# Ledger of designs, part 73: designed miniproteins, single chains, continued (4)

Each design is a single chain, and the fold is of that chain. pLDDT is the mean over its residues in the fold that is shown.

## One batch from the design tools (miniprotein)

Design m14694
Fold by ESMFold2-Fast:
Structure m14694 (fold): chain A 81 residues (1-81)
Amino acid sequence: MEEERRRREEEERRKEREREARRLEVLAEASEGLALMAESVAKKAEEKGDEEGAEEARKAAEEARRLAEEYREKARELREE
């Protein structure tokens, strides 16, 4: 009976990790969308000759891409057996 309970607890922990992983994937997609928006802002700033604004927007896009990658990595780790 105890072995069955331990197995169920492991399965529940696995399901919880899977839900967490899916949540992190959603956050990764949102961060990727923010990166695309920041890149669009950088392009417009560059077209207007706002070099500082373009650089700041590019840094924001790079940071958002880094966060998206971090969330995806965490999701993969949670799904590893």
Scores: mean pLDDT 81

Design m14695
Fold by ESMFold2-Fast:
Formats: structure tokens, C-alpha cells, sequence
Structure m14695 (fold): chain A 58 residues (1-58)
């Protein structure tokens, strides 16, 4: 999956473009869903669902 595709997936779950870009960059750097959720102030379930879709799209 491309970075742009991953950003679009995160945005589809309610994140802004800026939040989605940070979430994707953190995910690709190996950060956990819980760590990303805490930094962005977003529910961990939202990050987990978006991350799973990114993995399934690969």
C-alpha cells in the first residue's frame, strides 16, 4: 500500500489530513496503535480499524 492510500484510509475513519499523515508516518516507523491514539487524542479503536484496513490493502 502507498503512503497516500494509507492516508486516505485513515481520513475515511474521521482523521484530518494532518492527523492521518502523522498516524501513517508513526505506524510505518513501528509505533503501536495505542501510542498513535494517545498522541493524536483519537480512540485506540479508530486507529486499530484504520491500521487493519491499511494492512489488508497491502
Amino acid sequence: VSREEAVEIFQSHGLSREQAEEAVDMLFAGASAAEIAKKLGVPVSTITKAALEVIEAQ
Scores: mean pLDDT 83

Design m14696
Fold by ESMFold2-Fast:
Structure m14696 (fold): chain A 93 residues (1-93)
Amino acid sequence: GVTVIEEPIYLTEDGEYLEIKKDLIAKEPIYLKEGSVIVTEDPKKVLTYNNVLPGIKSIIMTKEKALKDLKVPFIYLEKEAEILSGDIVVVPS
């Protein structure tokens, strides 16, 4: 299935995260604090998103480890989920 989000998303405070469980269409921008990361357990997604979104770092990490260890905002991208459409905007710190 596809999730459509019609409102802007703000991930600008440490400890905030967005979990993407299904393919996402974002009609408004996703605002990420500088230093935020995309987290996935799929190495192919790391390669894809580092190429498609070169301003945002993608890393391999479990959701549980990200929730415990990451102090920056992050997007957790589940294995079967893709960001199909949406602008990601980095907010300077």
Scores: mean pLDDT 82

Design m14697
Fold by ESMFold2-Fast:
Structure m14697 (fold): chain A 69 residues (1-69)
Amino acid sequence: SQQTLQQIQSLLDQAKEALKNGDLEEAKKYLKEAQDLFHDALQAGLLSEEQAQQLSRQIHEVQQMLQEG
């Protein structure tokens, strides 16, 4: 589960870097990968409640940044 958490966080960090560079298409691709992995991890029970809440918040923040861009 810790490995899965780190993978999702890495994808979200890559999405944020793409946004900082003005690459909205790259950011959308990383965000989608993070969302897909997050949903799979939730279904598999690989995330604690705390981890799921943290990741969900970060995903929504990146989604908001993309909509504002």
Scores: mean pLDDT 84

Design m14699
Fold by ESMFold2-Fast:
Structure m14699 (fold): chain A 99 residues (1-99)
Amino acid sequence: VKQELEDLKRLVDSAIRLLKEAKELENTDPEQAEILRAVALLTISVAIVSLDHSSLPEEVKERVKKLLTEAADAVAQGNYDEAIRKLEELKKFLEEELK
């Protein structure tokens, strides 16, 4: 359980970093921003697949999946701020579960 939460947190941290970099490059290097956005979406997808195969409690899975899905939708719409906000909310939840 703890290892699965730590692995999810690592993926969430990576997605946040990629989206912050994509947002920064959006106006100066749109091609690189698009690549980083695509990698962030793939990272979120990997997190969802890992979650579905995890032994985490159903309540934890439901909340994590909702936040990951909402973040993915925001990324797909180009709403970096909303996606980052959802992922940071998820990161805080995972940190609380790790205590």
Scores: mean pLDDT 85

Design m14700
Fold by ESMFold2-Fast:
Structure m14700 (fold): chain A 118 residues (1-118)
Amino acid sequence: MVTITESGGGTFKEGSSVTLTSKASGVDFRNYTVSWYAHKGDVLLREVASIGPDGTTTYAPEVEGRFTISVDFANQTAYLTMSNLKPEDTATYYGVLIPEVPGGRIVIGKGTEVTVVP
């Protein structure tokens, strides 16, 4: 069974930096686009950052230049380094695995909550 465990959430001051960690088991990241998605209030789950098997990265416009996605393929761990945090970054962040193989299923973690206060 594929599982994702996120960590690193909490309450942070505006302007601080934090790194979220998403560790997967039962999977090889090389078969997936590895992503971070966020859910905020009544807003649907939205892409924050993604990295494909070829190393190509994609960022939401609101976080481009502030957030960095990276992966450790040896340990099946993804990181989201969030710099210069803003109150608008307050959300629950989810590790997401999007399969690059036919018939694969999307895997979503349980989420880690980030609250940014002034």
Scores: mean pLDDT 84

Design m14701
Fold by ESMFold2-Fast:
Structure m14701 (fold): chain A 103 residues (1-103)
Amino acid sequence: MTENDLVRELALHILRGIADPSLVSSINIPPEKVPEFQKLFDKALELAGALLGQVSEEEMRKILTEAGFSEELIEKIIEIAKELRDEPGSVRAKKVLELLENE
């Protein structure tokens, strides 16, 4: 697994916790990966924030591109952020997870 893969995995784990805390308690992270997740935590938080639309559209494009997302996925994530701007973070997280896990 690349560093970007680990950052994405951890960011998705963070989004699941924001969407529904009960879902996080059922997620099994391999013990071998836990120390690597801790090392990449700051990058994962930045990515999770971008996925939730907590930064400008330009910064979202930059962060998501650096994390290895396709341009098509980035545009869909930005559309979700614009549509759900006034919604709670849990609603935005759920919609982003639906896009990323079901596409």
Scores: mean pLDDT 73

Design m14702
Fold by ESMFold2-Fast:
Structure m14702 (fold): chain A 61 residues (1-61)
Amino acid sequence: MERALELLTEGARLLAEGRYEEAVPLFEEALRLLERELGPDAPITRAARLALERAKAALGE
């Protein structure tokens, strides 16, 4: 859990700075850890997925 929260915090900082290419891999790793530990339907897991989708959309993916 600690690692996933660290990745989410750093990813959110990069996203706020418009550094989407750097934020994507952090959100992907955080989402993977959160799905493993809490499952796909946990509120924080869904938040990580939305953040990842937003970052990828900003990159045209």
Scores: mean pLDDT 82

Design m14703
Fold by ESMFold2-Fast:
Structure m14703 (fold): chain A 66 residues (1-66)
Amino acid sequence: SMEEIEELRELAREYEEKARRYFEEARRLEEEGGSRREVIMLEASGGVYLIGSAASRVSAKRLEER
């Protein structure tokens, strides 16, 4: 349904916002000369949310096309 498609698109947007926050924190920490390990962990967390966003968008597209 259109409602399920919109819910998945909203979830994708929420995941993208979380990913951006993690990448912004990683960049700030790196610029401040912080821990490289912590920077990598923040970037990894951002990457996980980007994967979640992509999966939600793919699911929405499949519902729209079938």
Scores: mean pLDDT 88

Design m14704
Fold by ESMFold2-Fast:
Structure m14704 (fold): chain A 97 residues (1-97)
Amino acid sequence: DEEIKKLEEEAKKYLLLEAEYSVEAIGYASSYVSNKNLAEKLLKESEGEDSEKLKEEAEKKLKEAEENKKKLEEYNKKANEYEKKRKELLEKKKKLE
């Protein structure tokens, strides 16, 4: 059945897109943790000399972490959307079998 084959090909496309966005989300999660840890370290070092400069660097790292968190949420949302589309196509295929 050509219709079943088309549903399989489209489901495979969404599986690859889901995987791509999931991998990117892992990258942003890693960057979020790294930048947050660097900010915490800089804030602790700011208790000594050069406190204003270290606080400014920490604030920059916290902003970078927040942007990474937003990207993580965006990419996870896209991965979930593609998973849902894939599952809907597979259910349509199942009804034709």
Scores: mean pLDDT 86

Design m14705
Fold by ESMFold2-Fast:
Structure m14705 (fold): chain A 56 residues (1-56)
Amino acid sequence: GKAVAVKDYTAKSGNELSIKKGDVLDVLEELDEHLLLVEKDGQRGLVPSSVVEIIS
């Protein structure tokens, strides 16, 4: 699936991904209600679900 970043997010750990508002991400896995595993430009990491909107 796809998601779009609705706000900027700065990674707080090496397992997280920094994203900018408007970034389009591949959703690889929904770990829980609050946490997604995503990929952008070959980089994978965790982002809070609150900073993205799932579009497909």
Scores: mean pLDDT 83

Design m14706
Fold by ESMFold2-Fast:
Structure m14706 (fold): chain A 80 residues (1-80)
Amino acid sequence: YEEAIENYSKAIETGSGLEKALAYYNRGNAYAQLGNYDLAVNDYLEAFNTPGLTAEQKKIISDNLIAASKGELPKYPAKL
């Protein structure tokens, strides 16, 4: 997960629109898997507010955001 977080952080720095949203979402999932729920919540919020997402993608991010805010593992741990 630490290597994944580094890779997603690079994708956030270089990406835009949907690619950046996906990188935030995936990093949020990695943080949640490590028990870093505060960092996961922040990344899910950034993903949710990034343009280019479908309604379905926003619902998935929202569900994982709610889980992380409760200190729970992601409902959807896979890529968005």
Scores: mean pLDDT 79

Design m14707
Fold by ESMFold2-Fast:
Structure m14707 (fold): chain A 68 residues (1-68)
Amino acid sequence: MRKRMAELLREAARILEEEGKEAAIEFLREQSKDPELKGTAKVLARYVERQSEEAAAEALRRAAEELE
């Protein structure tokens, strides 16, 4: 599951950087419909809401790197 979690984190960071907070949060909420990602996606959506786009994107990218 590390690869799938890393992919989630990388895609969320990409969307956040390219499309902004609203798009990234919507993506994460959609991913929360998957039982395997539900907990992580909910926590990440809340985190992205509370951080700046730059800080959130850096944190998500770093977390993805740590999982590989």
Scores: mean pLDDT 79

Design m14708
Fold by ESMFold2-Fast:
Structure m14708 (fold): chain A 87 residues (1-87)
Amino acid sequence: REAEAREVAEEIRAAAEAGAAANPELADTLRAAEEAIRSALATGEPVNLEAAGLAARAMGEALEAAGDTEVAERFREAGERALRLAA
């Protein structure tokens, strides 16, 4: 669980870096989302893991709407992993 939460946090960091590089207009939003999601994942509490998963999915939807389907899929997959950890 802890190792999986760390893996999800690292993927969120990597996806946010890639997304910010490809979408400079979203860089501040991606950084804020990354910080919030990683902070929530670090608590290990089910309610925070669920919040992290939902936030990652929402960021994925925003990236897909912006035309970045590759980074959107990465956020969506990470969000699904966080939601599974919350269950």
Scores: mean pLDDT 82

Design m14709
Fold by ESMFold2-Fast:
Structure m14709 (fold): chain A 74 residues (1-74)
Amino acid sequence: DLAERVEKLETEEEWEEVLELALEELKKKGLPEEYFELLKELAELLEEIRKSGDLKLSEERKAEVQKRIEELEA
C-alpha cells in the first residue's frame, strides 16, 4: 500500500522503497499513464526533501501524493 508507505516516510531508504513499489506496479500493469504522473510527483518530492536537508514532507505535498496513490489503487 503506497499511501501507507508515504505516511510512514522518515528516511531516504523508505522513500526509495516507495519509488520501487511504484515501478513494480508500472511493470505489472504495462506502464499506465497515471503512474508516469505519480512517478514525476514522487521524484520532485524526493528532490525537494534532499534539498531541504531533512526528510520532513510538507503536509500539502504529502496529501497530494497520498491522494494520487489512492486514485491509482482504486
Scores: mean pLDDT 61

Design m14710
Fold by ESMFold2-Fast:
Structure m14710 (fold): chain A 60 residues (1-60)
Amino acid sequence: MASEEEVEKAGEAGREAAKKAGMSEETVERMQKGARDIARGLGAEAGIALAEKEAQEYAA
């Protein structure tokens, strides 16, 4: 499990990925929350990777 600091970093990375992909503000908030939730369960790397992949698929 990730530390609280790692969870916050994953959330911020997910938010940045969503903003870069051009997602709406509501979706950016959802991506940030999702990255944090995944990071708490599976680790920060998993949260970041899944958020970045989802953002890239949206932008494609």
Scores: mean pLDDT 79

Design m14711
Fold by ESMFold2-Fast:
Structure m14711 (fold): chain A 66 residues (1-66)
Amino acid sequence: LEEEKEELEEKIKKEPNNADLWTRLGQVYLRLGKLDEAKEYYNKALSLDPNNLEAKTGLDIVNSQL
């Protein structure tokens, strides 16, 4: 999980407009139980691609737990 997080953060620095990378970062934080951070990253992904189904699903999961 830490390794995956570091890889995603590095990739996002190079491709900050890649919605899929932000969605994956949200998924990592959701698995870590960090719901507020997961929500921020899913919202970032949706701001870049409003039709990203994985980000929408992740955000629904986070919101159901808050």
Scores: mean pLDDT 81

Design m14712
Fold by ESMFold2-Fast:
Structure m14712 (fold): chain A 76 residues (1-76)
Amino acid sequence: SHMEEVLERSRELGREIAEKILDATYKSLGITREDDTNEKTSLALLEQSLKVARERGDEERAKFYEEKIENIKKKL
């Protein structure tokens, strides 16, 4: 049990650091992190991908992301 306690404490510290890195990453991507909404996170990432595709003039990719965003929004 002693080794299990050491590993658990190490994982707790690792999770705290990972959470701070994750928050910084979401901020750098220009999206807001929200609790346990995989669909909202997917929407934010797809909207960022759509913006990039539009800025690059990639109409084919832009339409692909628009369709995916519409399909997810219909399920919300």
Scores: mean pLDDT 68

Design m14713
Fold by ESMFold2-Fast:
Structure m14713 (fold): chain A 89 residues (1-89)
Amino acid sequence: LAREAAELALRAGLLAVKSAETSEELAKGIAGALTAAGALFMAETGIESPEEAARDALAGAELALEGARSEEAKELAERAIELAREAAE
């Protein structure tokens, strides 16, 4: 579940970058995508516990939501947050 949460958070961050219209939205989307990519790496390698990787995925998803301008980007980020919270429990 942690890997799936990180993958969805990465997709949310990338979509936030694509939908960005301001430098602040772009910066948040980039930060979200990079944080989620790190979480995915940790989940796949087992360097962190699944719960720790899921918490990192949650942080990435929350940044993606802050950067999301389009409804599609917001919806994907919200789904990523939900999945990451479930994975972090």
Scores: mean pLDDT 83

Design m14714
Fold by ESMFold2-Fast:
Structure m14714 (fold): chain A 94 residues (1-94)
Amino acid sequence: MRELDELGSPTAQALDDVIAAAEANGETQLDATRTEAGELRVFAADANGITAAVKAAPGNPGRTAPENIERLREAIERYGADEAVRRALEEIEA
């Protein structure tokens, strides 16, 4: 989700950097408007961009917003955006 204002200033900046990195790698699964049925399904806004970030990264939705963003960033840096999204898809299917 590109709704950074809803996440709060410090967290929004971290999320924007993560989304930009994923998009630079050709990954669009982190944006609801760009997802298609072949990827993350289409996820609607739940609470805000944090919900989308949680589904895109291997993380627990019970975590705080900053921790969810950090896990997403770590997953992309460590596994790459494709692998981070694949793990999120496994959680959705479960």
Scores: mean pLDDT 43

Design m14715
Fold by ESMFold2-Fast:
Structure m14715 (fold): chain A 92 residues (1-92)
Amino acid sequence: KGKEVAEELEILAKALEDGAEEAKETNPEAAKLLREAAELLREAAKAAKEGDYERAAELVEKARELVEKAAKLTNAFDISEIEEILEKIKSI
């Protein structure tokens, strides 16, 4: 499960990076928040690979807060995928 969770986190981080590229021309502040969230998700993926699910959950929760702030600026992003992965981590 740790490798599977890490893979999901890496995919989600890539999606946030792509979202940041799309947003950078219309809302640079939202783009910055999405890039910071992607970095946290990559750190969470590393923690999950190492079996540190407590740290992974903490990092995903911080990333969720950043994506929520970005969503308020753009109304373009859904935080449901981050909430789903956080629940998976907490259930381990």
Scores: mean pLDDT 76

Design m14716
Fold by ESMFold2-Fast:
Structure m14716 (fold): chain A 63 residues (1-63)
Amino acid sequence: GPVGEEAVRLAEEALEAARRGDDERARKLMQQAHKLGVRAVLEGDLESVERAGRLIAEAKEIL
């Protein structure tokens, strides 16, 4: 759904920020993606939650 899609977009942007070395932006985007991910779980959008979670994990490896 829209919330899960936005969580994925924020997680993708967080990974891009981490790859650029923009650690502050990456951390803020990861936090935003995580908050939307919690809402997506409540809405049953588990595929988006899992996809966002994988992107967040990748960003954390770089940071």
Scores: mean pLDDT 86

Design m14717
Fold by ESMFold2-Fast:
Structure m14717 (fold): chain A 66 residues (1-66)
Amino acid sequence: AVKEIEEYARRAESLGEEPLAKKLRELAEQVRRLEREGADPARVEELVRTARDILYSSEFRRRLSE
């Protein structure tokens, strides 16, 4: 989970989307903390999906503007 969001962040950064990459890194840290605490597994899954959706929307828009 965490490594997937980190990959998304790295990809966003390589595309010049630094604000998006920062937000994705923040989500990855949140997921890492939740997994360590074992607090809300459903929340972890939701955060991963959110990160994926954010990246998809950003990449989709960038591809259209290319």
Scores: mean pLDDT 73

Design m14718
Fold by ESMFold2-Fast:
Structure m14718 (fold): chain A 73 residues (1-73)
Amino acid sequence: GLEKLKEEVRKILVDAGVPQEEADRIAQKVAETVKKAKNDLEASHKVARILAEAGVPAETAARVAKLVMDYKS
């Protein structure tokens, strides 16, 4: 479910060195964005923007994006 997606995103971010409070906030935004997105393209674009604005490294952002796409498939 969406809560599982949120927890997995949080774990990926923490593993990559993002502080727990920031990781939880980013994971919440990602999960909410995925829930509210009209289609996969919108979800992908908005998630990529959230990660970039939060300063998440490109390799870590790619891992999160893959998880989001796997969730919506």
Scores: mean pLDDT 80

Design m14719
Fold by ESMFold2-Fast:
Structure m14719 (fold): chain A 70 residues (1-70)
Amino acid sequence: SAEIEKLAEELLRAGREGNAEEARRLALQLLDMGHSQVVEDIGVLLAIEGDDVGAEAISAAVREHRERTA
């Protein structure tokens, strides 16, 4: 949907900007909506690009979501 596409674009932008707080918030929002594959794909892309802060924030969000939903 357009909403999910917008959230994904915002997550990618936050990750590329090194904004860990926004990247974590947006990743958790997408994960809570059931879009874990989109979040994982963006995390991989950021890691390939060398955006380590964003990639780490996404990894932390995935772990946090797993802990909350287990």
Scores: mean pLDDT 88

Design m14720
Fold by ESMFold2-Fast:
Structure m14720 (fold): chain A 60 residues (1-60)
Amino acid sequence: VKVEIKKVGDKYEVTVTAGDKTATLTFDTKEEAEEAGKKLEQLAKVQQKILDELLKKAAE
């Protein structure tokens, strides 16, 4: 999962890319955009860890 923050006019866009899927969220401040991006990246890492644990258990 890739998270990008871009300034667009007076707002900030957080673009999340997961494989062929892309979603964009718009925020009024840079701080809000950075916080959202950090939370999304952390959530993606948790999902990957759960998948890895399930695959490991299935292989045992």
Scores: mean pLDDT 74

Design m14721
Fold by ESMFold2-Fast:
Structure m14721 (fold): chain A 62 residues (1-62)
Amino acid sequence: SLEEEIEEALVLMEYGILKATNASPEEMIEVLRKRAERAREAGHERAAKLAEELIKEVEKEA
């Protein structure tokens, strides 16, 4: 849906901001976890999975 596509874009934008501001891995994981939870509450499963994939990438780089 359009709402889910927007949610996916917002997840990517927030991730980009965290990376650009040199947020700690712990901060990135916490923010992305909250994003995944909100996406699931809205029924946006693809956006939630995207946030979870980004969490795994942060964990690998830490």
Scores: mean pLDDT 84

Design m14722
Fold by ESMFold2-Fast:
Structure m14722 (fold): chain A 84 residues (1-84)
Amino acid sequence: AAEAILAEADAWAEEVRRRLEELIATGNAEAAERARYLLDSLEGARTAVRRALETEGPEAARATLEELRRVLEEGLRLVEELAA
């Protein structure tokens, strides 16, 4: 339950981090700048999911994870479009 939500958040964050690092490596300055901002946001997102789990419980942690995935995946999509 709780451990599964954190494991899912960590696995998702690792995948997004890898994609953002690849975008930084492309040499597109605007994409790289936005990707660095999203990397900082990703670390905040991991902390937010864990805090929601600790303070509000598994349902709140799940809702927080899903909302942060939506926001950060949209940001990632826009950066990928800039790098293309």
Scores: mean pLDDT 81

Design m14723
Fold by ESMFold2-Fast:
Structure m14723 (fold): chain A 71 residues (1-71)
Amino acid sequence: EEEEIKEEGKKKNWVSYLPLLFDEDPEVRARAALALGYIGDKSAVGALQRLLEDPDPRVREAAREALEKIG
C-alpha cells in the first residue's frame, strides 16, 4: 500500500536515470551516478556497480561515491 503508488510528491524513480548512466557524455554519466547516490535507492546498486568499470575515471569515482552513500 504505502510506497507503491506516489502520484504527487512521489519518490524519484531511479529507473529514469538508467539511460543517463550509459550516455555518451562522461559528464552526464557521472552526474547521473551521483544523483542515484543522492536518491539512495538500493535498486540502483547493480547499475552503479557496472559504472565502476567505466573507462572514464570521473564516472568511476562518482559511482563509488554513490554506492558509498547508498550502502
Scores: mean pLDDT 73

Design m14724
Fold by ESMFold2-Fast:
Structure m14724 (fold): chain A 82 residues (1-82)
Amino acid sequence: DLELEVLRALAIMQLTLLEKYSKDPKVRELARKARDAVAAGNFDEAIKLAQEGLEISTDPDERRLLETVIRLLQEAKELAEK
Protein backbone atom coordinates (compact mmCIF):
# COMPACT_ATOMS: atom_id res chain seq x y z
CA ASP A 1 0.00 0.00 0.00
CA LEU A 2 1.55 3.27 -1.18
CA GLU A 3 -0.26 5.29 1.50
CA LEU A 4 1.15 3.09 4.29
CA GLU A 5 4.69 3.38 2.85
CA VAL A 6 4.35 7.20 2.59
CA LEU A 7 3.22 7.44 6.25
CA ARG A 8 6.11 5.20 7.36
CA ALA A 9 8.62 7.26 5.32
CA LEU A 10 7.32 10.55 6.80
CA ALA A 11 7.53 9.15 10.35
CA ILE A 12 11.10 7.87 9.76
CA MET A 13 12.10 11.29 8.34
CA GLN A 14 10.72 13.15 11.40
CA LEU A 15 12.39 10.69 13.82
CA THR A 16 15.70 11.03 11.93
CA LEU A 17 15.50 14.83 12.35
CA LEU A 18 14.91 14.40 16.12
CA GLU A 19 17.85 11.96 16.38
CA LYS A 20 20.18 14.41 14.57
CA TYR A 21 19.04 17.78 15.97
CA SER A 22 17.63 17.25 19.48
CA LYS A 23 19.91 18.67 22.18
CA ASP A 24 18.56 16.14 24.72
CA PRO A 25 20.49 12.84 24.44
CA LYS A 26 17.49 10.94 25.90
CA VAL A 27 15.18 12.34 23.18
CA ARG A 28 17.81 11.40 20.53
CA GLU A 29 17.99 7.82 21.89
CA LEU A 30 14.18 7.47 22.00
CA ALA A 31 13.93 8.84 18.42
CA ARG A 32 16.57 6.33 17.22
CA LYS A 33 14.75 3.41 18.91
CA ALA A 34 11.37 4.57 17.55
CA ARG A 35 12.81 4.83 14.01
CA ASP A 36 14.19 1.27 14.31
CA ALA A 37 10.78 0.07 15.56
CA VAL A 38 9.02 1.74 12.56
CA ALA A 39 11.51 0.10 10.16
CA ALA A 40 10.72 -3.29 11.78
CA GLY A 41 6.94 -2.69 11.48
CA ASN A 42 6.52 -2.44 15.28
CA PHE A 43 4.14 0.53 15.26
CA ASP A 44 2.93 0.03 18.87
CA GLU A 45 6.51 0.13 20.20
CA ALA A 46 7.34 3.16 18.01
CA ILE A 47 4.25 5.04 19.29
CA LYS A 48 5.17 4.21 22.92
CA LEU A 49 8.75 5.46 22.42
CA ALA A 50 7.53 8.68 20.72
CA GLN A 51 5.09 9.25 23.62
CA GLU A 52 7.98 8.81 26.12
CA GLY A 53 9.91 11.44 24.12
CA LEU A 54 6.94 13.80 24.32
CA GLU A 55 6.77 13.35 28.14
CA ILE A 56 10.43 14.37 28.64
CA SER A 57 10.88 16.99 25.88
CA THR A 58 10.57 20.66 26.89
CA ASP A 59 11.38 22.08 23.43
CA PRO A 60 8.24 23.26 21.54
CA ASP A 61 9.65 22.29 18.11
CA GLU A 62 10.64 18.79 19.31
CA ARG A 63 7.20 18.37 20.93
CA ARG A 64 5.45 19.31 17.63
CA LEU A 65 7.61 16.79 15.71
CA LEU A 66 6.82 14.06 18.28
CA GLU A 67 3.06 14.83 18.11
CA THR A 68 3.25 14.62 14.28
CA VAL A 69 5.14 11.29 14.46
CA ILE A 70 2.55 9.82 16.87
CA ARG A 71 -0.29 10.86 14.51
CA LEU A 72 1.49 9.43 11.43
CA LEU A 73 2.21 6.15 13.24
CA GLN A 74 -1.39 5.82 14.49
CA GLU A 75 -2.60 6.23 10.86
CA ALA A 76 0.02 3.72 9.61
CA LYS A 77 -1.06 1.19 12.29
CA GLU A 78 -4.74 1.52 11.27
CA LEU A 79 -3.87 0.93 7.59
CA ALA A 80 -1.59 -2.04 8.43
CA GLU A 81 -4.39 -3.68 10.52
CA LYS A 82 -6.86 -3.54 7.57
Scores: mean pLDDT 86

Design m14725
Fold by ESMFold2-Fast:
Structure m14725 (fold): chain A 62 residues (1-62)
Amino acid sequence: SPVLEEARKLYEEHPDNPLAWLQLAAAYYREGKLEEAKRWVDKALEINPDNPAAQALRARLE
C-alpha cells in the first residue's frame, strides 16, 4: 500500500515523532492490521492523550 509505505518512511526518518506513529496506526488500520494499529495509536496517546484524531482511531479499534 502506498499509504503504508509513506507512513513507514516517515517513521524511519522521524522515529520519535508522535505524528509519524499516528500515520503508521492509520495505515495499519486501513490494511486491516488492527493489533499493529492499536499499538501505534496507544503509543501516540501516551504522549498526547487529548489528540482527537488518535482518540477517534482508538475508538474504532474497540
Scores: mean pLDDT 84

Design m14726
Fold by ESMFold2-Fast:
Structure m14726 (fold): chain A 65 residues (1-65)
Amino acid sequence: MSKEELEVEAYITGLAAVRAAARSAGDEELAKRLDEAIERARELKKQGKYKEAIEVVREALKEAL
């Protein structure tokens, strides 16, 4: 993978960890919002929009934390 793809994957992995924590805590609404953000980031990554994918993850983390 390119360096940019690896950076996007690292951000997605971090968001997935927060989603797992939310699900374990029973916060299904937060877990659902994080799932939607992960799907959007992955779609942007497939389109080569790495910076936009990272921004989606950062915004989701700001709203979750």
Scores: mean pLDDT 82

Design m14727
Fold by ESMFold2-Fast:
Structure m14727 (fold): chain A 60 residues (1-60)
Amino acid sequence: MSEVIRRTLIKNGGLSEEQLEELEQMVKEGASVEELAEKIQELTGLSERSARGAAEALKL
């Protein structure tokens, strides 16, 4: 995962390192962009659009 994406999720979303590790595991398990976006929204409270953008960036 890029350092920029990691910092964005922590700083803007209040995401902990443990929660970020959980998202990385989801990517490794083949989670869809939709599944990642839902989890990011649940963990961070970001809008659907922002969470989807973050999910796309994590999966690319």
Scores: mean pLDDT 73

Design m14728
Fold by ESMFold2-Fast:
Structure m14728 (fold): chain A 86 residues (1-86)
Amino acid sequence: SKSELLSRLVGLVLQAIGDLLEGNYEAAAKSFEEAARLVSTIPGPEGQKAADAFRKAAEAAKQGNVEEALRYLTEGLRWADKALES
């Protein structure tokens, strides 16, 4: 269900934020990559845009760029919200 997908996405996002704040950049990147895979299963273009944003967040996290990772995280959540409410 959409509710189950949203619950999993929230869990991955909270884990990624925690790992970013602790400097666990590789762990944060893995959580973002899992979030990207999850939202890419949502039919329509908004799910793909969310997945692209989460992949960019993962790349920024791998580089230790916390500010950029959080910007892409915010973009990914915005597109995921639209994908789940469409």
Scores: mean pLDDT 88

Design m14729
Fold by ESMFold2-Fast:
Structure m14729 (fold): chain A 65 residues (1-65)
Amino acid sequence: SVESQAGRDILLVGEAIEAGAESVEVKDDKVILYLKEETEESREAAKRMEKIAKELGYEFEKKVL
């Protein structure tokens, strides 16, 4: 389940992969999504990831490289 920290991290990483992320960083209170480019699909996935992160108590940040 996603009740554990490891479960939350796995869920967030899965969403980042769907977003086409170059990398993702999970800090104690913040999730940072790194994208090489911004596409329509990556924007939609990033919005889903932001909702999930906020529901799990994280702040969300998106960076395009």
Scores: mean pLDDT 72

Design m14730
Fold by ESMFold2-Fast:
Structure m14730 (fold): chain A 105 residues (1-105)
Amino acid sequence: SLLEEARRAFLEGLRAFVAGDYETAERHFGRALRLFVLTLGLENPNVGVVLYLLSEVYRKLGKFEEAEEYRKLAEELFKKFNLDLKALEEAVKAKDIEGVLSFLQ
C-alpha cells in the first residue's frame, strides 16, 4: 500500500539521517511526505513528523530558510494534534530510530 511505502521511505530517511547522509535523507523524507499527504491529507500527525525531520535535514544542508519554514509547519501540526515535539526532538538528537518511529501512527 502507499501508506506502507510512506513508512518505508521514512525509515530509509531516518537511516540516512543517522548515518550523516543528509542528501539521501532529504530524498527519502521528501518521498515519505508526498505519500503521507496523498494517503492522509496535509493535516495529520505523520506529516508533522516528516516536516520536522526535513527541517533538521535542511539545517544540516545549510538551507536555513527552508529549515525554518518546515519547522514552523511542523510546530503548527504538533500543536493541532497535541503531540510532544520536545520528545521527538530528543529522540532525533539521540539518533534513536525506534523512538522516532514511535511518533508515526
Scores: mean pLDDT 91

